# Designed miniproteins, single chains, continued (3): the designs that were tried, part 52

Each design is a single chain, and the fold is of that chain. pLDDT is the mean over its residues in the fold that is shown.

## One batch from the design tools (miniprotein)

Design m9781
Fold by ESMFold2-Fast:
Structure m9781 (fold): chain A 91 residues (1-91)
Amino acid sequence: DAERKKAQEIIDKNQALLDALETLLKTGELPGSSVAPDVAKALRELQGRIEKAVKNAPESQHLEIANKILEEFKKKLQEQIKEAQKKLEEL
């Protein structure tokens, strides 16, 4: 039970992050009251990371840098979901 709950929590949290990120990319706005505080915090930290990465780069590279960071973040969340799902199936 405890191991199944932990795996499900990882899936739920990372899925919520992916859904919130999709909303951010679609609307250009950080979700405020519609997501859990930890999800909102993670998205703000991601935004801050992108802003720092582009600050010293030419404007022509801003979109490329931002997209690379976003895709790496999404891939990491998807990999964590897949691993947690595999563990849940093995229990």
Scores: mean pLDDT 77

Design m9782
Fold by ESMFold2-Fast:
Structure m9782 (fold): chain A 68 residues (1-68)
Amino acid sequence: GMENERRAGEIGYKIAAKLADERGLNKEKAGELGYQVGARLAGRGLSPREAGIRGGKIAVETLESEGE
């Protein structure tokens, strides 16, 4: 539901922003992407916690691969 997607997004934002900060990447851009990916994964049936953590990691890996 929308609540699970929001919770996953918030977790994804926090995880992505933290990892981006540690790696010298853009925290805001990573966080926004982490929110989107986390929310999407929760919408597909992952738990909010798993969706958020996975989404945050995917977001940071995506920015690293783009050379940011």
Scores: mean pLDDT 85

Design m9783
Fold by ESMFold2-Fast:
Structure m9783 (fold): chain A 74 residues (1-74)
Amino acid sequence: MALEKSIEEERKRLPELVEEAKEEMKRLAEQVKKDPSKISQLVATIVGAAIIAVAGGDNEAAKEVLAYGDELLA
């Protein structure tokens, strides 16, 4: 029971982390427009968010994160 509850809590955090990462991606994209050196941080955040989504078992969210990242890099 205790272990199952901890797994459920962590699983609930993964979608939350993905949404937080999308907001960070948006902020970094605005920063890249002023400072191109931050592009590495933006790319790392996109990749990290996609991996978190996959780890949470949501491959569609991972695809959405990558598509959103591609739009931000365009």
Scores: mean pLDDT 76

Design m9784
Fold by ESMFold2-Fast:
Structure m9784 (fold): chain A 72 residues (1-72)
Amino acid sequence: MKDKLVKEIRDYLTAKGFPQEEIDEAVAAAEELLDQGYSVESIKRAVTLIANSGSRITKEAVINAAKALEAA
């Protein structure tokens, strides 16, 4: 499960041309969120939202986006 999500995030961001440092930040956020019991759907949504925001992808930004989605 975790390995599949990590691979999907890496493949998605690589295809969109994100630098390795930002991909690693998104993966670290996804792993932490999974360990905290967040849904795969919320994690994928959060990564997609941050990737399309035009801002740098950071672990903090992805975690905050996932928390906002679960709170709604």
Scores: mean pLDDT 82

Design m9785
Fold by ESMFold2-Fast:
Parts: structure tokens; C-alpha cells; sequence
Structure m9785 (fold): chain A 94 residues (1-94)
């Protein structure tokens, strides 16, 4: 299998798991999780910026500080998992 296809499959799995976990907090939290993973796939510091913007949007929508903090932890865990998985695949392909 081509590395790009494996990375895409893994990104889809991480996104689905993130959305499922965050949907317990609410639909908007799940959508913010999806945006964060999409931002990480683009690279740079975009994921960190998207987490900050997502926090602002969730607070404005009426989420509590505790709910936003829980969402941020789950988003951070998902970003970390994605980064480690992609790096491992690249190492195994070299």
C-alpha cells in the first residue's frame, strides 16, 4: 500500500474517533474536533491556532470552561496520536 493511502486511512480513523468522543459533549464540540484534525493535516502551527479559535467559539455557544477544557484535552490527544502515527509510518517506509 502507498504511504499516502495509509496516512489518509489513519487520518480518517483519528477524525472519526475524535468526533465520536467529543459528540458526548455536543455537536459543536465534535465539529471543532474535526477542524483541529484537518488543521493538523495542513501542518505548521494551524492545529494550535484552531484549538484556540475553537475554545472561543464553544464558550460563545454556551459551553462551560470545564467542557471546553475536556474538549481541548481530547483534541490534543488526537493531534498527538496522529503526529506519532504519521511519523512511525514514514520511519517504517525509509
Amino acid sequence: MELERLEEEFAERVTENTVRTLSELGELAAEEGRRVIEAERRGGEEANEEIRRGRERLLEAGYSEEEVRRAAIEMGASVGLYRMGVEAARIASS
Scores: mean pLDDT 82

Design m9786
Fold by ESMFold2-Fast:
Structure m9786 (fold): chain A 83 residues (1-83)
Amino acid sequence: SAFEEHQKAIQEAARLAAARQAETGAEVIGLPDTPELRQTTEDHIRALKEKAEAEGWKVEVERVGNVSLITIHRPSEAELAEA
C-alpha cells in the first residue's frame, strides 16, 4: 500500500508538472510531498527560492494533495524597470 501510494505520488508529480508547463509555458518542477518527505521537499524549495530571489526571479509553490508544484517565473523587463 505505502509503495503504491508513493509510486502514484511520483507519477502524479510528473503529470501535474508536465501539464502545468504545457499550459503556462513556465518552468514547473513537481516534487512528491508526503509527511516523511516534507522536510526534504521544504529544504529543496527554500534553496530554490533563495537562488531564484538572488537572481531576481520568483518561485511560486502550490501544494496539490501529496505533490508540491514549483513554478519558476523570470521577472519581465517591465517589472524591473521602475523609476
Scores: mean pLDDT 73

Design m9787
Fold by ESMFold2-Fast:
Structure m9787 (fold): chain A 75 residues (1-75)
Amino acid sequence: SNLSNATLFFLNNFVAPDGTDFRNKTPQEVVDYFGSKEELLKYAREFVRKYFAPDAPQEELDKIAEEIVDEIFAA
């Protein structure tokens, strides 16, 4: 797969507000769920800030979230 460890961590651990998980979903199904990069980015930013590296600078966390979103939409 062309997905980074950060993107795989997000897909394996993220749960949407309606209880939907993405562990067994294709990248296209994730795209279809969120509808846009902007919408997915909101959730990716909150997820990365909370679970990935809380002590990292916000600029670094934002870049990680943007890469996750870009990889999912490019796949």
Scores: mean pLDDT 81

Design m9788
Fold by ESMFold2-Fast:
Structure m9788 (fold): chain A 77 residues (1-77)
Amino acid sequence: AREKAAEYLEEAAKIAESAGLTVQADLFRKAAEYARKGDLPKAAQYVVDAMKAGKLPDEAREKVIEALEYLAEAQPP
């Protein structure tokens, strides 16, 4: 779940970078790093910061939704 979340966040970062959204791309890459480390609250905070930084392309937003579903799955019961 964590690795899949990180993969989707990296895809969101690539889409953001292609759209010239370098700040959002950096924030998504940091979110992916913390997701892999298992720091799920910090990963989620970087996703929130990226979303607040500006409007994302619909394709990037779709990847973020997938990542958030995997982050939720990674939480302990």
Scores: mean pLDDT 78

Design m9789
Fold by ESMFold2-Fast:
Structure m9789 (fold): chain A 84 residues (1-84)
Amino acid sequence: SHMERARLEAEAEERLKKYVELFKKSIEDGPQYEIELDKLIREWKAEAEARSPEAVEIYQRFLDRLNREWLKLMIDKIIEEEKK
């Protein structure tokens, strides 16, 4: 339903914000935050697959957005390190 879709998208927006912040922390102190992030993404995928095809579509779309945000953060880190 449109209401269920809106709720799933709102939940995905909040997850995106949280996971971007965890990725920023993983860049500074990698091992623990990287493990947590991997676990959370695997749990999100399993939850979406157990719920509906619509939830899987939303998960995949937001995972693609998350990967683009991670690439931006990595590029910013490289630029910052080169400036010294």
Scores: mean pLDDT 81

Design m9790
Fold by ESMFold2-Fast:
Structure m9790 (fold): chain A 83 residues (1-83)
Amino acid sequence: SLSDEELEAIAEVAKEFVETGKVNESLLPEGIKYAGSGTFSDGDKMLFFSNGIVVYYSAKTKKFKVTGLSEEDKKRLEELLNK
């Protein structure tokens, strides 16, 4: 499982990407790499990591959703993203 520091780093990278359109790879934990991203015409965004983590942002609801993690790590990361 990921540490709280690693989850917070991933949350910071995802939030910066939503705000700026840029991925700050220097903030990413060891072993987790940027794999790709997309911005949709409605403003929704997706961010993919090398370990299979996907962070989705809904422009309509202003909420983040996470896949590719255990339920425990997913819940903690979504709490960090949506605070």
Scores: mean pLDDT 84

Design m9791
Fold by ESMFold2-Fast:
Structure m9791 (fold): chain A 68 residues (1-68)
Amino acid sequence: SPAEEAERLALLAFAYAQLGRYDEALAYLRKAASLMSPEQLAAVRAYLEKEITDEAFLAEALAVLDAA
């Protein structure tokens, strides 16, 4: 389902972000966000704000979610 695909893509984005591979992280996050409900977007936003310490990446990631 689109929801399951969105979850898979978001998990890949988070894995790449943990590795410092921010370009790949943003690419997967953009794909995930395009498939997400407003509730899923809000949950991912909360996760990113809690877990991501790189301010520049966090700003770009939140902009991706806001554009969805």
Scores: mean pLDDT 86

Design m9792
Fold by ESMFold2-Fast:
Structure m9792 (fold): chain A 61 residues (1-61)
Amino acid sequence: AAEEHFRLAAAEPDPAAAADHLTAGYELLRDDPERFVELLQTVLGLSEEEARRLWAAWRRA
């Protein structure tokens, strides 16, 4: 599940491996922006504003 990928990313000390976990979580939430924002807030401790900025950046990439 995307939530598990975000937890693994938060716990991962290697930035490259953390980025791989984040990308896997993002792909699972590709069509669910509200769940993306919710999980970034609850799992990674981001604000709603920060989570929505990351969603916009991910969709542009």
Scores: mean pLDDT 78

Design m9793
Fold by ESMFold2-Fast:
Structure m9793 (fold): chain A 64 residues (1-64)
Amino acid sequence: SSELQKRQQEVARLVAAVLRGIGAEIDLELAKKGLITLSPAQLEELRRDLAEGEEARAKIREEL
C-alpha cells in the first residue's frame, strides 16, 4: 500500500540521516587530528549532518 511505502521511505530517510551523521563524526575527528583540512563551510555542513543524524536516531528510538 502507499501508506506502507511512505513509512518505509521515512525509515530509509532517517537511517540515511544517521549514516550521514556517523560519516560527519568521522570527518570531524579526522579534522581534529589534522589528517584532513576542511573549509568553514564544510565544517558547518558536517556539524549540521551530525546534529541531523542525532535527531534521526532519537526519532528511530521513539517511533520504532
Scores: mean pLDDT 86

Design m9794
Fold by ESMFold2-Fast:
Structure m9794 (fold): chain A 139 residues (1-139)
Amino acid sequence: DAVEYVLSRQLPDGSWGDRPGDTEPDGAGYFLVTSALALNGLLTPEVRAALERSQAYFEKSKSPKTHLFKDPSVQALVTRAETALLEGNLEAAHRDLTEALELAEKLGPEAFVSYDAFHPRFIPATLRATVLGLESKLG
């Protein structure tokens, strides 16, 4: 079960590891999980609870590892969009993710903290896929 596998990657503090059993957080996991679950309409009560724990960790940690974006405006738009997704506000999520995608594409690699784990094009592709998924649900 893909959902069970994804949820098993969440650490007790709400952060995300690379795989089940990891004890160290990876900020990329937070963004990828949110985008993938939103695209597949998998916002069940269990998934919502996991994303809410992840958001709470993000707000408390203030750690660079919870941020995939060098540019704070891109990160703020993505965070706001994830809040809208958790609230079921697909129109607000679509608007904010579209703005985040446009800004990230304009900034290019400079929008990202590091690509040691992820290629700079991977995050824009994930943002684009989420925007297209939301457009399909809104249209």
Scores: mean pLDDT 64

Design m9795
Fold by ESMFold2-Fast:
Structure m9795 (fold): chain A 60 residues (1-60)
Amino acid sequence: TREAMIKALVAEGLNEKIVTQLLSGAEAAGRSYSLEQLKAMARKAEAAIAAEEAERAARA
């Protein structure tokens, strides 16, 4: 289920909000992703957010 996927990804250390938004976006687009695809996408999103925050801090 959706809730089981979210719990599994959060247990892997991923951000619940990012995972939930990825699933909601996939559902809105009529797409279905595997647990492994969602994990990879969530980790990439977290890395991108961290890089953006670091870049913003460096410019300040």
Scores: mean pLDDT 76

Design m9796
Fold by ESMFold2-Fast:
Structure m9796 (fold): chain A 91 residues (1-91)
Amino acid sequence: SVFSFRRRKELSPDRVTYESGRVDLDRGYFAGLRVTEERRGDELTVRAQGVRFDPNSPMPLERVDWTSVSTDPREREALRRVVEELVEAFA
Protein backbone atom coordinates (compact mmCIF):
# COMPACT_ATOMS: atom_id res chain seq x y z
CA SER A 1 0.00 0.00 0.00
CA VAL A 2 1.03 3.60 -0.63
CA PHE A 3 0.10 6.53 1.60
CA SER A 4 0.19 10.27 1.08
CA PHE A 5 -0.93 12.31 4.09
CA ARG A 6 -2.15 15.88 4.28
CA ARG A 7 -1.75 17.23 7.80
CA ARG A 8 -4.64 19.26 9.20
CA LYS A 9 -4.56 20.88 12.64
CA GLU A 10 -7.70 20.81 14.75
CA LEU A 11 -8.63 23.86 16.86
CA SER A 12 -7.19 22.14 19.95
CA PRO A 13 -3.37 22.39 20.22
CA ASP A 14 -3.15 18.86 21.71
CA ARG A 15 -5.05 17.24 18.83
CA VAL A 16 -3.79 16.74 15.26
CA THR A 17 -5.62 15.09 12.36
CA TYR A 18 -3.89 13.55 9.32
CA GLU A 19 -5.83 12.75 6.17
CA SER A 20 -4.62 10.48 3.39
CA GLY A 21 -5.63 10.21 -0.21
CA ARG A 22 -6.58 6.83 -1.64
CA VAL A 23 -4.94 3.78 -0.05
CA ASP A 24 -4.95 0.67 -2.23
CA LEU A 25 -5.15 -2.76 -0.59
CA ASP A 26 -5.17 -6.35 -1.85
CA ARG A 27 -8.89 -6.43 -0.93
CA GLY A 28 -10.21 -3.09 -2.15
CA TYR A 29 -9.21 0.43 -1.15
CA PHE A 30 -9.81 3.22 1.33
CA ALA A 31 -10.92 6.39 -0.46
CA GLY A 32 -9.17 8.21 2.39
CA LEU A 33 -7.91 7.45 5.89
CA ARG A 34 -8.28 9.90 8.78
CA VAL A 35 -5.86 9.45 11.66
CA THR A 36 -6.22 11.60 14.78
CA GLU A 37 -3.58 11.98 17.49
CA GLU A 38 -4.60 13.31 20.92
CA ARG A 39 -2.07 13.86 23.72
CA ARG A 40 -2.87 14.17 27.41
CA GLY A 41 0.35 14.52 29.38
CA ASP A 42 2.45 11.44 28.48
CA GLU A 43 -0.55 9.51 27.07
CA LEU A 44 -1.04 9.34 23.30
CA THR A 45 -4.37 8.26 21.77
CA VAL A 46 -4.34 7.41 18.05
CA ARG A 47 -7.60 6.84 16.18
CA ALA A 48 -7.84 5.65 12.57
CA GLN A 49 -11.06 5.90 10.55
CA GLY A 50 -11.91 4.95 6.97
CA VAL A 51 -14.35 3.32 4.58
CA ARG A 52 -13.26 0.41 2.42
CA PHE A 53 -14.58 0.12 -1.15
CA ASP A 54 -14.51 -2.39 -3.97
CA PRO A 55 -12.68 -0.80 -6.96
CA ASN A 56 -15.40 -2.10 -9.34
CA SER A 57 -18.35 -0.90 -7.20
CA PRO A 58 -19.41 2.43 -5.64
CA MET A 59 -20.84 0.51 -2.64
CA PRO A 60 -18.86 0.62 0.64
CA LEU A 61 -17.69 -2.80 1.85
CA GLU A 62 -16.75 -1.82 5.40
CA ARG A 63 -16.46 1.13 7.78
CA VAL A 64 -13.43 1.06 10.09
CA ASP A 65 -12.94 2.93 13.36
CA TRP A 66 -9.82 1.83 15.26
CA THR A 67 -8.32 3.27 18.46
CA SER A 68 -5.04 2.71 20.36
CA VAL A 69 -3.87 4.31 23.61
CA SER A 70 -0.14 4.52 24.33
CA THR A 71 2.32 6.32 26.60
CA ASP A 72 4.96 6.10 23.82
CA PRO A 73 6.22 9.65 23.07
CA ARG A 74 7.20 8.71 19.47
CA GLU A 75 4.12 10.11 17.74
CA ARG A 76 5.07 9.51 14.10
CA GLU A 77 6.26 5.95 14.76
CA ALA A 78 3.02 5.15 16.62
CA LEU A 79 0.96 6.78 13.85
CA ARG A 80 2.75 4.75 11.17
CA ARG A 81 2.25 1.48 13.10
CA VAL A 82 -1.49 2.18 13.50
CA VAL A 83 -1.90 2.81 9.76
CA GLU A 84 0.21 -0.24 8.83
CA GLU A 85 -1.74 -2.51 11.23
CA LEU A 86 -5.04 -1.24 9.82
CA VAL A 87 -3.90 -1.86 6.22
CA GLU A 88 -2.44 -5.30 7.07
CA ALA A 89 -5.78 -6.36 8.63
CA PHE A 90 -7.37 -5.91 5.17
CA ALA A 91 -4.51 -7.37 3.07
Scores: mean pLDDT 62

Design m9797
Fold by ESMFold2-Fast:
Structure m9797 (fold): chain A 122 residues (1-122)
Amino acid sequence: SGRELGEIAREVALERGFSEEQATLIGAAVESAATIALIELGLLPERLTGDPSALTAEEVRELARRTLLRSVRRLLEMGVSGEQIIEVAEEAVRRAVERGLLSEELGEKTIEIVREAVEEAE
């Protein structure tokens, strides 16, 4: 799940010497990117759109995009480079795929979305 990938990204960031605040922001960015990737690949459960009172997939995507961009912008402000954010996301994806928690396709799409967010935030 996106949450599990975000937790792995936070762990990787802490192992690499990032602060707890930086690691939490990297985790939030990677979780949000994975949520967007799930929506773009059509992998989200229909129950998120089946209840008229529930958020639509498009609304979830927009909220995830806002969280991703806010997290990336805050990290850049704190002196974390875009390259460092991408490298943590890549290692988190590698670990998640190795553990069977994530498909290679979902992982590649998640990294693509993180790269796009870094480019937009810079």
Scores: mean pLDDT 85

Design m9798
Fold by ESMFold2-Fast:
Structure m9798 (fold): chain A 89 residues (1-89)
Amino acid sequence: MKEVEKLIEEAEKTKDLDEFLKKIKELQELGEKALKEKKLEEAKELYEKALEIIEKKPELASPEVKKLKLEIETNLGVIDLIEGVEKVT
């Protein structure tokens, strides 16, 4: 999606704490929506990208961003558990 690519690019380019928080929150909300729609691969990609951006910009990691990071990591763990159950041979 061009919209997701633009959101990622804007999050990577911003130097503003409030703008960064908004962009990470939008990525988290898109990932949560994909997870609810059972689009596990899309949700995983969105969450992994959000984590990469947060890790690359520790100077913009407000307490609110750190809370979003924990939520994203938790949701990635849920996806891994779902994938593990489906791969039982």
Scores: mean pLDDT 78

Design m9799
Fold by ESMFold2-Fast:
Parts: sequence; structure tokens; C-alpha cells
Structure m9799 (fold): chain A 96 residues (1-96)
Amino acid sequence: EPSIDELRDEIFSLIQQIRSSLDLSPEEQAEIDRLLAAFRASTDLNEMLRNMERLLEILRKAIERLSAEKQKQAQALLNQLLQKIQELGAKMVEAE
């Protein structure tokens, strides 16, 4: 069972894998970097979740620009990311 720190590392790794497979504009990349910095700096669950929701919206829009075959692969990674975010949230609530 992964720890909170292990889940944070897995989430970060998945985001980097997803973004590297997407054709992101410089503006989208800058916003992702900003949101990731906020995610890493925050210890407040609600703030983390808000930043992750914004980041997920950017990723979803970028995935929609891909071919159907590439969308399937990117969506699988996005589903893994969503699952890890839910696990992180649950563990952070348990740790309080």
C-alpha cells in the first residue's frame, strides 16, 4: 500500500508521462508548471484538489486534439492519474 509521499510521486510521474505524449502549447505548458508547483507547495487537501481539477481540464482538452488511437492511450493514463488522486485524497483525510 503506497504512502502519501509515494502517491504524490506517482501522480507527478503520471502527469509528466501524459504531458510528454501531448501537443501542448507554451501557454498550456506554463499553466501546468504553475499548477504542479502549487500542488507540490500545498498541504491543504481542498487547494490540492482544486489545482488538480484545473490541471485535469488542460490535459482533457489536449487529449481531445489527438487522433482516436492516441486518445485511447492518453485516456488510459488519465484514468490511472484520476485513481491515484482519489487514493491520495482518501489517505490525506485518514491522516488527519
Scores: mean pLDDT 81

Design m9800
Fold by ESMFold2-Fast:
Structure m9800 (fold): chain A 100 residues (1-100)
Amino acid sequence: SVEDLIARLEKLRALAEEVIKDEKVLAEVTALVDDTIATLRANPDLPERMKRGMVRTTLTVVYVALKEEVGEEKAREILLQVESEEEAEEIMRQGDQLLA
């Protein structure tokens, strides 16, 4: 449900606030997460694939920021608290591709 997606993003936001010490990076990460939540709340009837795609894109960008700030192992640990192992591995692969 859209509520489940929003809850997942809110958990990610809280975890980012706990571990990101750079105030500018944290502001960028929380703004992106908040924008995605606002879009999901405004458009609950969007196709499921589109909603999942938006969440995946947001998670991928946040993963890249987390990896640079706290390292790959801690970023993976955080990602696994909000996503399945299979989805987390895909997000990490896509994020690493963006950094290459």
Scores: mean pLDDT 87

Design m9801
Fold by ESMFold2-Fast:
Structure m9801 (fold): chain A 70 residues (1-70)
Amino acid sequence: AAARALGHAYGRKIGEAAKNSVEEAKKTIEELRKLADESDPETARVLRGTIDSAERFLKEYEKKLEEEKK
C-alpha cells in the first residue's frame, strides 16, 4: 500500500511537472529513481514500475513537442 501510494503520488507530480517543463519532470523522475534505489527491494520494484511508465510518457511528450516546434 505505502509503496504504491508513493508511486502514485510521484506519478501525479511528474505529470504536473511535465505541464510546466519536461526538464522539471525529468528531475522528479531522477528523485524517484534515487528513492527507489534506497528503498527495500519490494518497494523499489513498485517505484521502478512508476519510473518506467513516467519516463515513457515523458519521452513521448517531449518528442511531440519537438516535432511541433519544427
Scores: mean pLDDT 76

Design m9802
Fold by ESMFold2-Fast:
Structure m9802 (fold): chain A 63 residues (1-63)
Amino acid sequence: SSSEIRKVGIEMAKMAIDISHEMGTLSEKDLQETRDIIQKQLSKDPNDKSLQDLLDHVDSLLS
């Protein structure tokens, strides 16, 4: 699949996560579920640097 379309989708997801976190609508459970989804996607495309960045970002919010 095209990495360009995936990269844009990942960037949009990161923005949505940041907005939801700032608004206080994103629970720890939501962050953990999001992390699991990202890890599952990354297992299918482990060389996706944008997806790795998104995982790191979610992990930083859980710390």
Scores: mean pLDDT 79

Design m9803
Fold by ESMFold2-Fast:
Structure m9803 (fold): chain A 86 residues (1-86)
Amino acid sequence: SEYEKKAQMFENLADSIERLAKEGDEEIAATMAVMFSSILLTLESDKLSDEELALVQQVLDKASAGDVAGAVKTLRQLSELYKAKS
C-alpha cells in the first residue's frame, strides 16, 4: 500500500541519518533531516494530516537545533504513524 511505502521511506531515512551521525558526519545528518522536512512542508503540506504536519515540523525544529537523535526519533514516529494506517 502507499502507507507501507511511506512508512518504509521514513524508516530508511531515519536509518541513513542515524548511520551518518554515528560515523561522525553529524552536520551532514542534520542537513539531510532539515532538507527532507523542508521539502515535505513546502511541497506536500496540503496532503498531510495535522498530526503528520506536527511530526514533520518537529523533525525540522530538532534537526535545525542540531538534535539529530531527536530528529531520528521523530522520523521513526512518522513511520509508525503510517504503519498504523496500513
Scores: mean pLDDT 84

Design m9804
Fold by ESMFold2-Fast:
Structure m9804 (fold): chain A 98 residues (1-98)
Amino acid sequence: SILDRLRREIRTVITLLREKGLEAIADKMEELALQMFQALEDGNYEQAIRYLEELISLVGSAHNLLKKENKLSAQDEAAIERALTLVAELITELKIRL
């Protein structure tokens, strides 16, 4: 399912951020992801969208920081892009259900 793929890709990005020394951002991303999946389980799609949008912002900030420091490999960039694409797809699907 899209949710299983999203869980995997989010975990990959969290691990990547921890390995690059962005532990505080990784911790916040983990907390936001947990809250987002709970909102989805509760059928609270408006709240889930807010958490997903906050995840996009957080990942974007981390990406900009790591790119400026030349700490991203091509594989790292691809992992971030996969996660952001899945988040955007889920936001679009949830907005149709509102």
Scores: mean pLDDT 88

Design m9805
Fold by ESMFold2-Fast:
Structure m9805 (fold): chain A 93 residues (1-93)
Amino acid sequence: MSREELLLFEPKNVGDVYEVTVEDEQGNRYTITVEVVGRDGDRFLVRVLSIDPPIPDPELQALVGKTILWGELVFTLLVRGYTIVGIKLVKEA
């Protein structure tokens, strides 16, 4: 998946679980596991299940166990200097 395709990615179904691989400016990688828990109009709500290894950013680490709009999660990652380098469907609804 290209960098542009990753930035334009939208979750497909409530109940799907994705692994979002992110990279910091130093090249360290983190896997954020999210479950699609709902929709708000044309937007998807995701619950952050885990981040592995634990991310040193306290605002991102504080998202574990919380529900957030997919677009807000992507925006928060980008603003805090993380790049999405992979998205993988790991459980289909």
Scores: mean pLDDT 84

Design m9806
Fold by ESMFold2-Fast:
Structure m9806 (fold): chain A 89 residues (1-89)
Amino acid sequence: RKEREEELIAKLTPEQLAELQRLRDSVENFLAGLEEARAAGKDPAILDTAAGIHIASLNFYAAQAKKEGKEPLAELIELLRDEFVERYR
């Protein structure tokens, strides 16, 4: 995975790399707040809904990148989505 991710990142423009970084920052901010929210007794259904919105957003951005011919960016966003799903559960 890391070697494939590095290969894909090397193919990105600076603009595409900045877009990927913003999406990663959004995911990391949600996950960082997740443990605090769970400890505070937030309803799991609310957290699952929020996670679902993040997944749908990543799917949308991956599909748009693919439609625009930005295949390395699309694959990296899909990898970020899969990482988010794994880390959330």
Scores: mean pLDDT 83

Design m9807
Fold by ESMFold2-Fast:
Structure m9807 (fold): chain A 80 residues (1-80)
Amino acid sequence: MSLEELRRAAEEIRPYVEALRAEALAAGASPTAAAFGAMLGEIEGATALAEGASLEEAREEARRGFEAGVAAMEALDRLS
């Protein structure tokens, strides 16, 4: 996987991840949790695409990464 392949994959997955972020914010997630979810979602989705996954599979990986990121930040907020 090259950095350019990962960049193109990130650009392709980004609109889906931005939609997840908007949904989370509308549902009352903190801006920080939604931002961290978006970062992990883009990384996981872009990596899946760059490794040859379909766009549908990559979106599923992006959603899992997004949900894990939101949950991790919310857990950290509770410990602080």
Scores: mean pLDDT 85

Design m9808
Fold by ESMFold2-Fast:
Structure m9808 (fold): chain A 62 residues (1-62)
Amino acid sequence: MSGAEAGKKAALRAGEEAGLEGAGAGTVGSMQAKDYGDEEAKRKGTEAAARGLSAEEAAEAV
């Protein structure tokens, strides 16, 4: 899962660099929630984007 983890971290960092984490959180959350866990995936994606540094933990927990 190294590639997936790197992708999630990059998306969250890109969101923070833009000065607004909404895009990064939405993208990560939507990918995860594609099949099941729409609300949970979005919630975790938003939390991870808000922290930025917790991307690794969020990716492993999800």
Scores: mean pLDDT 53

Design m9809
Fold by ESMFold2-Fast:
Structure m9809 (fold): chain A 78 residues (1-78)
Amino acid sequence: MSKKSSEGGKLASEAAQKVADGADPEKVAKQLEDKLNSLGMSDDGKILKQKILDAAKKGKSKEYADYYDDFSRYFSSL
């Protein structure tokens, strides 16, 4: 549990940073989903993908902290 949660949190943090740096949110979200699926966390990947896409849809690249905070809270609860 803890090791997978830490790895998932790292992947989510990296994904949020890429979106903040101007990467395509849909591509980043898909890559995150694929990586989390490879860790056996496919449901987590779907949830985080939706959060990234929702924030990007609202034009909230400046809300990187909110992406990261949501991901950190989520993985801390696993």
Scores: mean pLDDT 65

Design m9810
Fold by ESMFold2-Fast:
Structure m9810 (fold): chain A 84 residues (1-84)
Amino acid sequence: SARAERLREEARALLAAVRTLRADAERAGAPEEVHRLLREAEEAARRALAAIDRGDLAAAERAVREAAERLNEALGLLAAHQAA
């Protein structure tokens, strides 16, 4: 379905963003909280892909939202760390 394909693309994009931000966080010497949020974002994105494979699109949408929220929190903390 179009909804499943959109969610799969969103989950994959979130996984790619987590990998990029994790590399940036490591180079910047970011605090452990940033790394924890990135792990949580990755887990949520993987959970979204698993939910899509089961046909549970409602669970997939919740997991994509959770992954995006954790990634945005990590981005904010990394920006604050780099500004300090």
Scores: mean pLDDT 90

Design m9811
Fold by ESMFold2-Fast:
Structure m9811 (fold): chain A 70 residues (1-70)
Amino acid sequence: MMEELQKATEAGVQSALYTAELLYKHTGDKSFLEEVKEIGKKALEDKENIMQLLTQVRSRYLDALGKIQS
């Protein structure tokens, strides 16, 4: 169970970072990339608050996608 949660977290952080890098490449604004890097690092370090941190990453990811689709 804990190993699966850790792998899911690592995969989620990697996916968010990849999307943030694509957004930076297209917009030139690296603020979102820096934010995702910081939250992702905290999510990997703080396993107890991981769900809250992943929710924040997911929210920012969706906001970024909306910006690209517009």
Scores: mean pLDDT 68

Design m9812
Fold by ESMFold2-Fast:
Structure m9812 (fold): chain A 98 residues (1-98)
Amino acid sequence: EEELLDKAFEYIKKGDFEKALELLRQITDYTVRNKEGYTPAHFAWVVGDRKLLELAFLMGANPGLPNKKGETAEDLARKYGSEKGLALIDEVKARLKK
């Protein structure tokens, strides 16, 4: 499943979030990490898919925690220009108690 995760990351880097989403939906192990320490949960935030985020939370993944490089899902969404991802992050932040 690292293979699917790495391929999804390639599509994210190209701005093809729809193809990245198709690959992410095939992942069944949400604890998998690629060589850079990204999980499916990080990419679910970037592509802005609510169902994948709910699956990631159910599988115990925390997209709010930084990876090995100190990058969060929000950092990735800003870096790769995902409007849907940023909108979903803002929605979740607004619902969290501060």
Scores: mean pLDDT 70

Design m9813
Fold by ESMFold2-Fast:
Parts: sequence; C-alpha cells; structure tokens
Structure m9813 (fold): chain A 84 residues (1-84)
Amino acid sequence: MSPEARAALAAVQAIARAAAPEIEAARAAGDRERLLRVELEAAREAARVLEEALAASKDPESKELLEKGLAVTREDVERLEAEL
C-alpha cells in the first residue's frame, strides 16, 4: 500500500474522531437533524480525502483499496442525504 493511501485512511479515521463529540452531543439532545448533518459532513470530507488519494495513487493495490473505501463512503453520503 502506498504512503498516500495509508495517509488517506488515517485521515478518514481522524475525521471520524473529530466528529465524535458533536455526534454524541446531538444524540444526547435527541437532535436527529443535527446528528444526520454532522455525519453527512464527516462522510463528505472522507469521500473528498479518498478521491484525492485515489487521483494521486499509481499502484493497483492502493487504487483498489481506495476505490472500495470511496464506494462505501459514497453509499453513506447517499443514505444520509436521503434521511434528511
């Protein structure tokens, strides 16, 4: 796996960790709309990071992993947009 792919996967995890306090606050408040918006923002940011890494990656292994990650993240974005 390329350094770019590894960095992108680490960045996606960091995005999730950064969103966690707001997700917890929205859940505690029973604010479904806020919860969905925070999750959608995090998913969109993750998709952008994966798209950039995919464009920068040249090796087939990294491309396959990033394409699979991006597909899952795009499905999450579509699901969250449909819930709003």
Scores: mean pLDDT 85

Design m9814
Fold by ESMFold2-Fast:
Structure m9814 (fold): chain A 90 residues (1-90)
Amino acid sequence: MAAREAVLEAAKEAAKKAIEEGEKNGRVEGGVGAALLAIGGAVQEGLTGDGERAARDFEGAARVAEDNGGKEAAEAARRAAEAAREAGRE
């Protein structure tokens, strides 16, 4: 239970930062793209319990965020990937 809550919280943080940094950097579409990938990772984990698959979605979110200047969003997405892997093991 706690591990899944950690994934959801990390995904929310990653999505929030992706939107905020996208707005600040004038890359709104890239920020939205990263946020949607983070949400997709949380949905994937919630529906399947497959932490590795969810982690790949979060790593994708981190890459899109970095490519759009969202360093904090990328770090948050990587934390979500780590949380998803831990949830998948437990």
Scores: mean pLDDT 80

